# Designs tried in a protein design run: designed miniproteins, single chains, continued (2). Part 40

Each design is a single chain, and the fold is of that chain. pLDDT is the mean over its residues in the fold that is shown.

## One batch from the design tools (miniprotein)

Design m5356
Fold by ESMFold2-Fast:
Structure m5356 (fold): chain A 92 residues (1-92)
Amino acid sequence: SKIEEAQKKIKESLDTLGKGHMIFTMTEPYLSQDERNRIWAEMDKIMSEFIKVYRQLKEEIAEGKVNEELVKKLEQKAKDYFDIAVAADKSS
């Protein structure tokens, strides 16, 4: 079903987000304080946006609705978060 496909993509997005968090946690001790503060602020902003989209998507799915635009937005936020973490690791 469309709901099952959306739930799968949500789970994959959460996994991507978690991997990004792990990479950043491992990288953080090797960053300067200024770089750490800058990256933290950017990652926190994306996380806040991810949570907002995730909450809206969960509410709509609970009503039997699938918003494919929100699913894509959630996937993009997870990717953005991961990409920032990877870039930080590469620069450390």
Scores: mean pLDDT 88

Design m5357
Fold by ESMFold2-Fast:
Structure m5357 (fold): chain A 102 residues (1-102)
Amino acid sequence: MITGPTRKEIQEMAARYEDLSIDELVERIKRLLIALGYSQKLADNEAKILKNGKASESSVFGAFPIVVGDEIAKLPVKEIMRTALATLEVMARKLGLPVPAL
C-alpha cells in the first residue's frame, strides 16, 4: 500500500513558502482547497482555522495526520500554515490534479 505524502516531501515544499506573509499563505491555501473541490465557504473556514493556530480542527491535518503528527499543534501559526499549504500541494500533485498558479 502506497503511503501518503512523506514528512520530507512536505518540508521541502514548505521551504518554498518561507518568504510568504500570512495573508499570502491564506490566499494560496484557499486557491488549492477550491482546486481540490472545496466550496469557497469551506475554503474560507479552513483558512480561518489554520490562521488561528487550530491545527487539531483542520480538515487538511485530519486527512493526513500520520504525516504531520501531534507536533504540528505546537508550531507557530506561520509554520502551521506553510505545512498545510505544502501538504495540499504535494497531495494535489500526487493525485494528478491541476495545481493553480499560486
Scores: mean pLDDT 73

Design m5358
Fold by ESMFold2-Fast:
Structure m5358 (fold): chain A 90 residues (1-90)
Amino acid sequence: MEEKAKGYGKFLKAHYQGEADRLTAEAARDPSARDRIIAEAQKYLPEVAPELKAMADGDRGVEAVRQAAELYANTKAEEEYKKIFEELKS
């Protein structure tokens, strides 16, 4: 069971990293997507919201989106992994 959980955790990280890469590429092509991606990351990680907004309000909008997408991907992967791990542990 633990080996399956590790495999699934690796799959989740790869999946959400792929989503983060896709969102970053979308934001590079469409400035309106940047605000949406940053808002989603702020919704999940309110502690970092002021920093992400400061970067976006400056001339580092693309970098802010990349960081927001990566934080979102990692948070989602960890949440799903922990849920599955706890279900398998019980």
Scores: mean pLDDT 66

Design m5359
Fold by ESMFold2-Fast:
Structure m5359 (fold): chain A 68 residues (1-68)
Amino acid sequence: MSVEEILEEALKRVEEIYERYRRGELSEDEFHKELVALAMEIAARLPPEEADEILKALSKKLKELLEE
């Protein structure tokens, strides 16, 4: 799987986690736990440099979702 494919999948998963939180299916603590789990999964599957870039993109996407 390419880094680009992993990025697209991770962005979709962040949106899904945010939607579940917005619908009240996740508490604030569960929301944080899901995001940490996703970040750890990305860090475990990619070289550090590529993982860092994806995690930065996910942080930006989450910020945009929370501020809109």
Scores: mean pLDDT 81

Design m5360
Fold by ESMFold2-Fast:
Structure m5360 (fold): chain A 77 residues (1-77)
Amino acid sequence: LENMSPEELQAYLATNTVPREQLLPEAIELAKEVAPDSPVLQNRWAALVTAFILTNYSQEYLDALPPAVRELLLKKL
């Protein structure tokens, strides 16, 4: 995940899911809070948040996050 650009990861997540063992627990919890009714969106948002954290909180990744995910993430940092 940390080796992908935000654009590459978003393209990957359009047709793929990320195994839970590759996701940070805090990212999974955040994603559940944003999208409680959608396992697909939970996986997608958890993967994007995991990549953001693993890329040392890069602005490029932050700007690529959906507004709802970004708002909640910044509130918890």
Scores: mean pLDDT 77

Design m5361
Fold by ESMFold2-Fast:
Structure m5361 (fold): chain A 83 residues (1-83)
Amino acid sequence: DIGKKSALDGIKKLQERAKTASPEELEEMAELLAEAAEKAKDDPEVIKAIIEALEQIGELAKERSKETAKAVEEALERARKVA
């Protein structure tokens, strides 16, 4: 499915961008991923990819900001609730 492939490609692109992102950008990425998981609740493969991306973004956030790491953890919990 074109939509599913586009979603997975978008998630991978966000993971790569996260490596050089500011704390503010990491929070924005986490929010977008949590919203995407809530919209894709009927697609377990997309939700799994989002959870993996949020876990990686969370590790990067811990290195940069405690506040950002907490925001990413909250986004990860939101994604896990719809899994």
Scores: mean pLDDT 81

Design m5362
Fold by ESMFold2-Fast:
Structure m5362 (fold): chain A 83 residues (1-83)
Amino acid sequence: GPAALRKRIDELIERVRKAKDFDTLYALSEEILELLRQLGVSDMDVDIAEGLILIALGVGKLTKDLEWAKEQVVKVLEKLLAE
């Protein structure tokens, strides 16, 4: 149900905050975006969020700033959950 799905998303966001590398951060982000679709977030909003997350991951990888990339990913995901 929606409560169990929301709990899984919250657990995955905590794993995003603890991610040790960009590959883990990317994999967790993709899983969370799919769960947000199941929670009823529109395809357009998910696609926009995916674009923003990919930009954050790309910039973070180029600048070697994993902590900044994690912060940007969390902000994008938390904004989608506010609906």
Scores: mean pLDDT 88

Design m5363
Fold by ESMFold2-Fast:
Structure m5363 (fold): chain A 72 residues (1-72)
Amino acid sequence: LSERAVEAATRAAEETAGPEVAEAVRRAGLEAIARGSSAEDVLRAMARAAREAGASDDAVRRLVTAGVEALR
């Protein structure tokens, strides 16, 4: 479940902020899953990684939306 959210968020990040931000998002999401984090905490970790990598607020909003949609 959470892996699908990571893939969707990573794709959205690549489209809006480029491959370096996308890789940071993917890494943070997979690390959160490995730690046993909830889906909500996985999304928070990916959003934080995107901001730290320099993504705009709009890019962060779009990747979170994509991740949430993928969890359904």
Scores: mean pLDDT 84

Design m5364
Fold by ESMFold2-Fast:
Structure m5364 (fold): chain A 84 residues (1-84)
Amino acid sequence: ASSEIGRELLAELERDAAAIAKLDPEEQQLVEKVKQFAEALVNNDIDTAAKLLAEIYSAQGKTAEQMKKEIERLIEKKKEKKKE
């Protein structure tokens, strides 16, 4: 489930590569973190994925542990929907 979500996200980033190249440096940095997050999901590395989301949401004071639990919850929810 997590690896499938990561692969779909990476495919979207590859599809939009030309548009991403036209973004400003701050937006390109955000896209790079999203790509790393997707790669972590592909490798089922939830700890790294949570850390990357915590960096993106640092202004909100979210911790890596909180983000990891949210990621796990979303993955389980998607599994249930696809299982039917």
Scores: mean pLDDT 67

Design m5365
Fold by ESMFold2-Fast:
Formats: C-alpha cells, structure tokens, sequence
Structure m5365 (fold): chain A 62 residues (1-62)
C-alpha cells in the first residue's frame, strides 16, 4: 500500500538524517576536546560531513 511505501521512505530518511547528525555531533565534540574555535569547525569538519552526506544519500537510494 502507499502508506507502507511512505513509512519505509520516512524510516530511510530518518536513518540518513541520523548519520549526518551523529557525524556533526562527533566533529563538534572533537573540536571542543582539542580546544579549537567553533569558527574553524566548518573547515575541519567538511571532509567528514561530505562522507556522511554520501552515506545518507546511499541509505535513501537503497
């Protein structure tokens, strides 16, 4: 049914968002532990966030 399809899609989107959120939380925690200014976070976290985005896209597509 359409409702079952929507529920499966919603769960995949939720999993994808969790991957992104968890990765961001880890990057923030590491920056704080190293005493890095949060202003530097965007530059230093970019590679990890790009990987998280790719993983999230695969979860949505598969």
Amino acid sequence: SKREEQERIARRIGEALRVIGDTLDEQIAEAKKKGLPLEELAKKSKPAMEKAGEEALKIIEE
Scores: mean pLDDT 79

Design m5366
Fold by ESMFold2-Fast:
Formats: structure tokens, sequence, C-alpha cells
Structure m5366 (fold): chain A 110 residues (1-110)
């Protein structure tokens, strides 16, 4: 719901590291519906977050998102790519520069 989304944004802004760890855990779930949902949630929430918060969460979630680019489920792969694209577009230039060397090889393999 919209109220859940707002509460999630407020929770992430208050504690971005712990929130990012929870999302990374969900991105690694055995259930592809959970992995897709976590990636979609990141893509939907990211535009509502401060750049400072995006810069904090991106390095924590990125390894899990990059692994999902090779997921067996095409919906999970699409959701992960969308989340990476949105997070990178909203990150600072410094955070983008650090992330791109990790993202470019993964996208070339997908």
Amino acid sequence: SMEDLKSMVEAIEKNPVESAKILAYLLSDEDPAVREGAARTLAELAPLLSTETVDTILPIVLPALLALLSDEDPAVRAAAKAAIDVLLSLASPETQAAALPLVEPALAKA
C-alpha cells in the first residue's frame, strides 16, 4: 500500500544500512517472487530517497542485484536490472564511478 511505501521510506532514511541489509537478504531469498518483489521495491523506493541514502544503500544491495542479473527467472532478471538502473541514476557521481566497474561486466554477461 502507499502507507506501507511511505513507512518503508521513513525507515530507510532513519537507518539506511540495516534497511539495505534486510533488502539484500530478501534479494537472496529461495522464492523468486520474494527476489522479484525486493528488486521492484528498491526501484520504486529509490526515487523517494535522498542521494545520501541511495549512496549508502547501493554498495550494500549491489552484489545481490548483480547476482540476480543471471537469475533463472526472467521477471527477477528484469526487476534487478530496473533496480540497478534507477539506483545508479540517483547516486552521486562518486558512487556511480565506484559501481560502474562492477555493473558493466555483469550486464555484458546478461
Scores: mean pLDDT 87

Design m5367
Fold by ESMFold2-Fast:
Structure m5367 (fold): chain A 77 residues (1-77)
Amino acid sequence: MEIKVEEVETDSEEEAKKGAAAKKGAETAKENLEKGVDAFMDARASLSSEAGLAASEVAYQLLELGKPATVKVAKLK
């Protein structure tokens, strides 16, 4: 019972997305909440982390940008 390529990245990724989506609707609402929190945290954490890192650079960009806004468009979907 040794597995090498049992978990195919495509199948594994597809299964996770499809399986999770299908299960969420019928299996458990908990998965929906957990997934929502995970995605929410991942997006927010990533945005905060990246924003904080680029914040120092954007401080200077502000002068060249022209004032109005700084590129801080989060990847929403």
Scores: mean pLDDT 48

Design m5368
Fold by ESMFold2-Fast:
Structure m5368 (fold): chain A 74 residues (1-74)
Amino acid sequence: SDLEKVEELGKQVEQLEADYKAGKISKEEALKKLEEIAKQLAEIVHSTDDPEVHEKAKEVMAKMLALAKEMEAA
């Protein structure tokens, strides 16, 4: 389902943050992966009017924004 896809993208963001903070991936690699996740998330959100999917997507986008801000500050 679209909800399961958004939840999976959220887990990918959590793993990306963990890998970046552990020094397993570079800032450039982390930003590229965030861009890929953002594209997939946008495609899902635009494909449905399901409020649960939209709310979960907002949570994932907030996590992505927080991580991007931390990466820009570093």
Scores: mean pLDDT 84

Design m5369
Fold by ESMFold2-Fast:
Structure m5369 (fold): chain A 58 residues (1-58)
Amino acid sequence: TSSTIQTLITNASDAVLNGDDVTMDNYLNQISSIAGSSYSNSVRSQLDRARDLTDRFR
């Protein structure tokens, strides 16, 4: 469901804030299994931007 995907996105975002790319990838794989690879790739793009921003402020 959409609420499950939102929870996974939130958890992936938290992983990005911690600099944990492995945990981020694990959540993206779960999103891909539920919503498909195209949607997961879109989420990954957003998280990559968030990671770059987080790394800049480290």
Scores: mean pLDDT 77

Design m5370
Fold by ESMFold2-Fast:
Structure m5370 (fold): chain A 103 residues (1-103)
Amino acid sequence: PNFVLINLQTGEKVEIPEDTPFKDVGQKLDSLVQKHAPQLTRPGQRRITPIKKGDVLKLRNSDKAIVVKSAGVAHLLTAGPDQQAFVGAGVNYEEVPTSEAPT
């Protein structure tokens, strides 16, 4: 499955290839969170919220939003209002202007 991490504060997107060994995916996701959203790796300071089809995640400091078309295994990591990342495996999503996002 395709793996993705999107830093909602910066808009930075990192995709992990499907050919990445499954056993290594968790470690790679943790490393990517540490690199791109290190505030989300501190013990006890992050919340993990399941994401479902139809969810809309606004990019901070941007007029864009992520619309989830199918969830696979997806979570929103939150350490504060400006410290969020979308992390998923087997997820289909679209980046759209906020004006075009479902309300």
Scores: mean pLDDT 69

Design m5371
Fold by ESMFold2-Fast:
Structure m5371 (fold): chain A 55 residues (1-55)
Amino acid sequence: MSKEEERELIRNIVTTNLKGKPKEDRKLAVKRHFRFGMRIEPDDEIIDEVIDELE
């Protein structure tokens, strides 16, 4: 997965299911989706950047 594809997937997860939830809950949900859905560990820095861009 490219970094651009990873950013877009993280953005979609955060915006569709996690509106108004704390940043830590959003990060945890993204990590769970990647770990259980795709068996990939997402980049914490990319997660933080995407969530901060949406706040």
Scores: mean pLDDT 74

Design m5372
Fold by ESMFold2-Fast:
Order: C-alpha cells, then structure tokens, then sequence
Structure m5372 (fold): chain A 74 residues (1-74)
C-alpha cells in the first residue's frame, strides 16, 4: 500500500507538470496497480529510472515504462 501511495503521488506531480503523455500515464497507472509486487528498493530504482528516462525524452520514457510493466507482468 505504501508503494502504491508513493508512486501515485509522484505520478500526479508528473502529470500536473506536463512530463507525461496520455499513453505514458496509462502505462504508469497499470504499473501502479502491480506495485504491491515491488520491494521498497525496487520502487526507488524505478523512480530513479523513470526520472532518467524523462530527461532523455518521450521515446525513452515510453520504452522504460513498457519494459518495467513487462517485468512486473512476467
């Protein structure tokens, strides 16, 4: 529950500041639903990776979110 809360708050901040496209928001929301599968360390690594991907641009952000979601599903 704490991981979902942390990720949801960060997601809302990113959306408010225009850092995510609708497609990226949809992928992030799917990932947040699976956040109970993540450890606190994995959640921190995910947030750091997401910020790095955002800095590299929208294509890198989309690829990162797809890769992370695939890992949590499989």
Amino acid sequence: SNNKKQLSQFRDWLVKNGFLTPEQVALLDELIELADKMSPEETTQFLEGLLRAIARGPDATLAFLREQLAKLKG
Scores: mean pLDDT 86

Design m5373
Fold by ESMFold2-Fast:
Structure m5373 (fold): chain A 62 residues (1-62)
Amino acid sequence: EEDALKQQILDTAKELASLVPGADVDVAIAGTQEQLAESKSVQEIKDLLKKSKAALDEVKKQ
């Protein structure tokens, strides 16, 4: 289940980077992987997923 949450966060980061003009997808993925590596609990991973989805929704509304 934790791995599924991490994959959803990475997929969200890829989609977000693809929608932002001039964004580097590889940099976005690397940054997201660093945040996941610093996560100490499933709750922190869930909080990261919530923030990532909120950011994606904001970009899509533009």
Scores: mean pLDDT 74

Design m5374
Fold by ESMFold2-Fast:
Structure m5374 (fold): chain A 97 residues (1-97)
Amino acid sequence: MTREEMLEGIRKLEEKFHRPDIVKKLRELLEEGMTPIRMAEMQILIEEAKMLHEGESEEEIKKKLAELARKAAEELRKLGLEELAEYFEKLAKEYEK
């Protein structure tokens, strides 16, 4: 995903979803620079915003985000990216709370 695509995504989230918490987090991730970790975090946050827009329950959203984070961790671990995998494992645990 390009920076231009991410900026357009953030703009659409501001206009459609009225979720300033998600928008703020996406802008912070973009400012930190585009790494594979930050790209995956942005994808998860965009997916959260989509599910919120579609009227999914908070419990279903958390469950789906935890599943996405665990899948990301497993794929990264298979590639030998252990630190990235640990990051997404922690993220999944936070969604399960």
Scores: mean pLDDT 66

Design m5375
Fold by ESMFold2-Fast:
Structure m5375 (fold): chain A 60 residues (1-60)
Amino acid sequence: MLSREQLEALMDRLDVPDDVRKQVLDLYEQAQASTDPAEKTRLVQQALTLISETAMRKEA
């Protein structure tokens, strides 16, 4: 998985809005702090979904 700095670089390349960036970073930090593998996976998936939504708009 991408490190926090790599995730920041990815979001910068995709021009992710500040609100979405903050949500992605919050989810990523919560995932890293989580002790439950299922919760960690869910939080990571939510973060990636937010990035994917931004990427889809770039394709339009």
Scores: mean pLDDT 75

Design m5376
Fold by ESMFold2-Fast:
Structure m5376 (fold): chain A 96 residues (1-96)
Amino acid sequence: GLSLRPGDDVVWRTVRFDEDGRPYVSDVSLLRNLTEEQVRRLREGIRGAVELGGMELRHVEASSLEEALRNVDRLVEEAIRERRPTLIVSTFRSPP
């Protein structure tokens, strides 16, 4: 399961495939300093994507936004190579 907490920063992307097997990759989504309500909604969205959407969840922790973006891009390339519908999430915390 994905550990999301209020105050976390998060980036995510989805990799899906069309009827011809072509990869469809979302734009990057970024939320900073998550509220309790945003954590709840994200957990519900992730559950829906995995349980109802048939997507694999890949989660990686990062020490910075730049590391989170690099990790997400690497995992997007991996999901495309493996031809696996994937929700890729990276959590980090900005310095105070």
Scores: mean pLDDT 86

Design m5377
Fold by ESMFold2-Fast:
Structure m5377 (fold): chain A 62 residues (1-62)
Amino acid sequence: VSEKARKMAENLGEILSKNPEVAREVGESLLGPEAGKLPYEEMLKATTEAVERHMETALRSQ
């Protein structure tokens, strides 16, 4: 697991916890409209995991 991907996911998770409206928009953008139907805690966790996987792939692709 990339240290940068983890750091970015953690930073984003902290920002999203302070801005619930942004968290919903990011979650729906990454996971689709179905993510908006999840409880907030589940949505935040799923969104953070999706960001980590996406950043990990991006960092490996240059």
Scores: mean pLDDT 72

Design m5378
Fold by ESMFold2-Fast:
Order: C-alpha cells, then sequence, then structure tokens
Structure m5378 (fold): chain A 67 residues (1-67)
C-alpha cells in the first residue's frame, strides 16, 4: 500500500540523515574517499554497529514491502 511505502521511505530517510550527520561529525565523505570512510568505520565501533543495524533494517523493510 502507499501508506506502508511512505512509512518505509520515511524510515530510510531518517537512517540516511543519521549516516550523513555521522559522516559530517567525523569529517568523512564516502563518495569522495570511500577508503578513508571504511578505515574510520573500523576504528569507530558505534558506527560499525549502526551500519550492521542498518543492514538488518533494510532486510526487514524489504520483507515488509513484499505482499
Amino acid sequence: SEAKRQEVLAKLKAISKQISELNKKLGLDPLKDPDKFYDAVQKNPDLKAFLQQISDQIVALSEELQK
């Protein structure tokens, strides 16, 4: 349904914003220098755990959109 799609998109937008804010806080640009981004992720356990949670959430949202 459209309502469910909008809810999923809102959640994805919130996740994207949180990632962007963390990248800005850490002075990282994954598009400009992906290698430095991944290296920083290895040194930041909070960011690493957050990215894993994002992966789990994307899988769950994908299942939620299936009808």
Scores: mean pLDDT 74

Design m5379
Fold by ESMFold2-Fast:
Structure m5379 (fold): chain A 68 residues (1-68)
Amino acid sequence: SLEEAREKAVKYLVDKYGLPEDEARAIVDYAITHPDATVEELAQLLVDAFGLPEEKAREAAEYIKSLL
């Protein structure tokens, strides 16, 4: 379900990268509400919002989009 995918993506960001849960949820919800957003656009949000290294942000963005 979309709810299970959302919670899995949020948990991934929190557990693997130490992101705050509320902020991780906001990024995942952005991805859900903007399905046409590219991996590159989502990765840039992760860099800008959380300071993730670009390579890690890209990997996280790819994983999130693979769940949705």
Scores: mean pLDDT 83

Design m5380
Fold by ESMFold2-Fast:
Structure m5380 (fold): chain A 70 residues (1-70)
Amino acid sequence: KEQEAANYVTAASLLLVAAKLENDPQAREDAVGAARKAYEIGGKSAGETAINLARKIGDPETAAELEKLL
């Protein structure tokens, strides 16, 4: 369970990096989906980690979207 949630957080982080570098809106949507799955599996801690990663990468819109969905 924790490892599965961590894998989704990692996927969300990588997708956010790809979205920022390539200006890819589909990668941003995929990152939001992965972060939501991390929350569903790992709970609040995993969701907060994904939100913090979005903010740290400089994407406050994705962070706000994640807060609404989680």
Scores: mean pLDDT 69

Design m5381
Fold by ESMFold2-Fast:
Structure m5381 (fold): chain A 96 residues (1-96)
Amino acid sequence: SVREEFRKVVEEIVERAKAAGIPEDQIKALETLAELALEYASDEELAELIERLKEAMKLKNVIQMLMESRLAVFELATKHMPGAEIHKKVLEELEK
């Protein structure tokens, strides 16, 4: 399933970021964006996003990998809701 493949790719990015000592708030931002993509995106949009995330995973710098991954997911999410609303949802999760 495209949705299952998307979850697995995001989980691999999260595990690599955690192993590299990336701050939990930056990882949580990606996880929040990924849940929004899963809720609103079509299977076709998720398939395109998976390809972008696989390209980001080729980056040796884990910080750059995470930044490119978050940007790709954010850009997809902006097709379904305003960027300001996405930003608010991410900030609300980070304050926990």
Scores: mean pLDDT 85

Design m5382
Fold by ESMFold2-Fast:
Structure m5382 (fold): chain A 59 residues (1-59)
Amino acid sequence: AAAEARRARQARIRATADAIIDAATGPLSEAEILARVAEELGLSPATVRRLLREGVAAD
């Protein structure tokens, strides 16, 4: 239950980051990507970075 909810949240963060990158007309820094994802999802950039790093579907 908790692990499944965590994986779903991490997948959502990754999808949001990919959408932001794809929508950009120029290069974005890591900090800009994290800030935009955080704003979209109501999280801190540090939390987004941590969840992306931990969100590998490698079990």
Scores: mean pLDDT 72

Design m5383
Fold by ESMFold2-Fast:
Structure m5383 (fold): chain A 70 residues (1-70)
Amino acid sequence: DKLDREQAAREELSIWTSWEKDIEEQIKALERMAAADPENQKTYLNEANKIRQIKDDEKLTIERNKEFVV
C-alpha cells in the first residue's frame, strides 16, 4: 500500500531527524567542553569526531532509503 509505505517513511525520517538533532547537540556540547578545558581538548574533540563519523555513516543509509519514497 502506497500510503502505508509513505507513512512508514515519514515516521523513519521523523526518528532520523530527532536522532540527528540529538547527535548534533552532543557534538556541539563536546566542542564547547573542548573549548572550556584546553588540557582535555583532544579527548573531547576525538569523541566528537567519532560521533560525527557514526552520523555520516547513518546519513548514507537514510539517503538511500529516500530514493524509494521520492
Scores: mean pLDDT 74

Design m5384
Fold by ESMFold2-Fast:
Structure m5384 (fold): chain A 94 residues (1-94)
Amino acid sequence: MPSLVEQLIEVIESTPASEPLKLVEQLIAVLEKEDPEFAAWARRLVAALRAAGASPEEVAEALIKAILHHLALQGVPDEEIQRLGRAAKERLAA
């Protein structure tokens, strides 16, 4: 099976830029399979941001930043984190 990072990159690259909430849902679905505790935290983050009036784009950006930080804390190699961060920047560049 592909690594967690490869699965997250595929979701980012395959989800249309016009569908930030679909991106959020698909990222959380991957996390639920690989890291259910972090996925539960991510769902709470998304709910809190939406309750505060954050846009779908702001929610997607915040979730991606949280994922990158979490992976760094888990000891994922810098090269893989940089690859994920690059895919995310290309999508969020506006």
Scores: mean pLDDT 83

Design m5385
Fold by ESMFold2-Fast:
Structure m5385 (fold): chain A 79 residues (1-79)
Amino acid sequence: SSLDERIERLRKMAKRILDAILDPSLSRAEQLAQIVALAREVYPDVPEDRLRQRAERLLDYALANPEALKEARATLEEL
């Protein structure tokens, strides 16, 4: 049960992060702020600077691979 709860939390987190990245109304700064806020809910013990660095890398990958993100989001919607 504990493992299932953690997996479900991670899936919901991934969906929310992808939604923030794919939101055309958000600036890069707003996207980063939302990703960091969401990551902090799952990783409260990780320093903000580390979360921000990871968020920036994720967003850069996302901008280089927009179709892969759309597919990932569609897959997560079915879960």
Scores: mean pLDDT 78

Design m5386
Fold by ESMFold2-Fast:
Structure m5386 (fold): chain A 100 residues (1-100)
Amino acid sequence: APPKVVVPEDWSEEEKEIARLAAEIQTLANNDPRLSEEEKKRIEEVALGIVQGVRTKDEALVAKALADARELRDRFAEVSPELARKIDELIEKVKAYLAK
């Protein structure tokens, strides 16, 4: 399934990497038959929230999306270890980006 996250050419290299990881997470979720449509939608909303928050420098949106991402990582650790691993990679990349 095509990812809902778009990587614009005019973004910074770090912002593009965050968007790429978010798109990969959404693709993994959409292709996992063990996930419900509601779970796939939740993953999409969290991934978009991270990308939007990073792009707009919205600290509250980023903080909420990271908390939601940690919850999803923990929830899917046993069901979809690859998805959980990619969510963790996104969390760490966003943390590194915000630390400059």
Scores: mean pLDDT 79

Design m5387
Fold by ESMFold2-Fast:
Structure m5387 (fold): chain A 80 residues (1-80)
Amino acid sequence: MSREEVAERILGLLAEGMQRYLQGDHDAADRLFNEALELLKKHFPEKVERVQEIIERFKRGELSFEEALVELVRIRNEMV
């Protein structure tokens, strides 16, 4: 898998996780977030802390889905 393909997979997992969280499927959301974080730790360890902060702010209602997605896309663009 290319660096670009991994970055896109991480973004997709995070976006799906946030959607599942909003639907009340917190178990599915946590599995998706954990899969994304494991890929981040392996391929982009320098981005882990920033992504975790965005997820936590989203979970606290400090960021909407759209606001969190914009921040995650910015991080993804730094990875490619």
Scores: mean pLDDT 87

Design m5388
Fold by ESMFold2-Fast:
Formats: sequence, structure tokens, C-alpha cells
Structure m5388 (fold): chain A 90 residues (1-90)
Amino acid sequence: MPQEELEARLQRALAILADQENTPAVVRAVAAHEIPYIVSQLPDSHKQPVIDALRAILARETDPLVRRQLEAAIAAIEEQLRTGARLPEP
């Protein structure tokens, strides 16, 4: 998938997550679940800004399902960064 399409999907998912007033919790939970898969296909330079954005959303999120999915998404992206920092053994 082209990087531009991945970035567009990421921005849409983040917008859905931020829209607590108009977007149902189940739709926001699905968006949170999708983010680690989108970000896994992006360079590591994109991962920390996404973690920061998800932490900001989590700080104001009140729905338990969405909170759980946000925590899982953050953990998954942090693991991707930890793993990506290791070069494969030659």
C-alpha cells in the first residue's frame, strides 16, 4: 500500500478516535484496533508521533472498551519501535 494511502488511513482513524461526541464507542474501538497495523507499514519516524496522539486521546477517553483498545494500540506500537531498533543478526 502506498505511504500516502497509509497516512490518509491513519489520519482518518485518529479523527474518528478524537470525535467522542458524534462517533459511537464501537467504531472508535475499531479505529484504535486498526492503528497498529497501519503504523507497522510506516517508517519508525512516524511511530512516536502516533503514540503521543493516542496517549492524548486516551487521557480524555471515558469509554472502557475504547480505553482498553487505545492502551493495546500504544503497547503494540511501542513494541514495534523496540523491535525495529534491533538490527537482524547477520
Scores: mean pLDDT 79

Design m5389
Fold by ESMFold2-Fast:
Structure m5389 (fold): chain A 55 residues (1-55)
Amino acid sequence: MEKTVEAAIRTVEEVFGIPKSEAEEQIKNLAKKVPLEEAVREVLYEAMKQDAEKE
């Protein structure tokens, strides 16, 4: 796995509490349609959006 993807997955798990396996699958699925960097950005954005909407 790319170093950038690994760092993003760790951030999502540690900051937003999303399981690593779930974040990895989301990035993998998005990377089929968009560049890997865009997929990572989208997963982080959705995590932030969901976290903000909870409270």
Scores: mean pLDDT 73

Design m5390
Fold by ESMFold2-Fast:
Structure m5390 (fold): chain A 84 residues (1-84)
Amino acid sequence: SAVKQALKLVEDASPEKQFLVAQAVQTIERGKLSEKAKKSLSDFLDKLATLNPEQQAVLLKKYFNVELTPEKAVALSKLLKSLL
């Protein structure tokens, strides 16, 4: 499942942050995002994909409050985009 993949990527985060990530991924996967929210997230992820992995990690920390290695940041961005 997408939730299981996301939890593996954020396994080093606090349990509280892991729970929030799982909830966010479930919301996306279940089609519970508004069309406006889906477009905003899609546009953000598309812009993120034009940046190097280190910059992707910085922006994901800023907007999602989760610390990731550059490799895990790229993987999470691709996972989220695949759900939209």
Scores: mean pLDDT 84

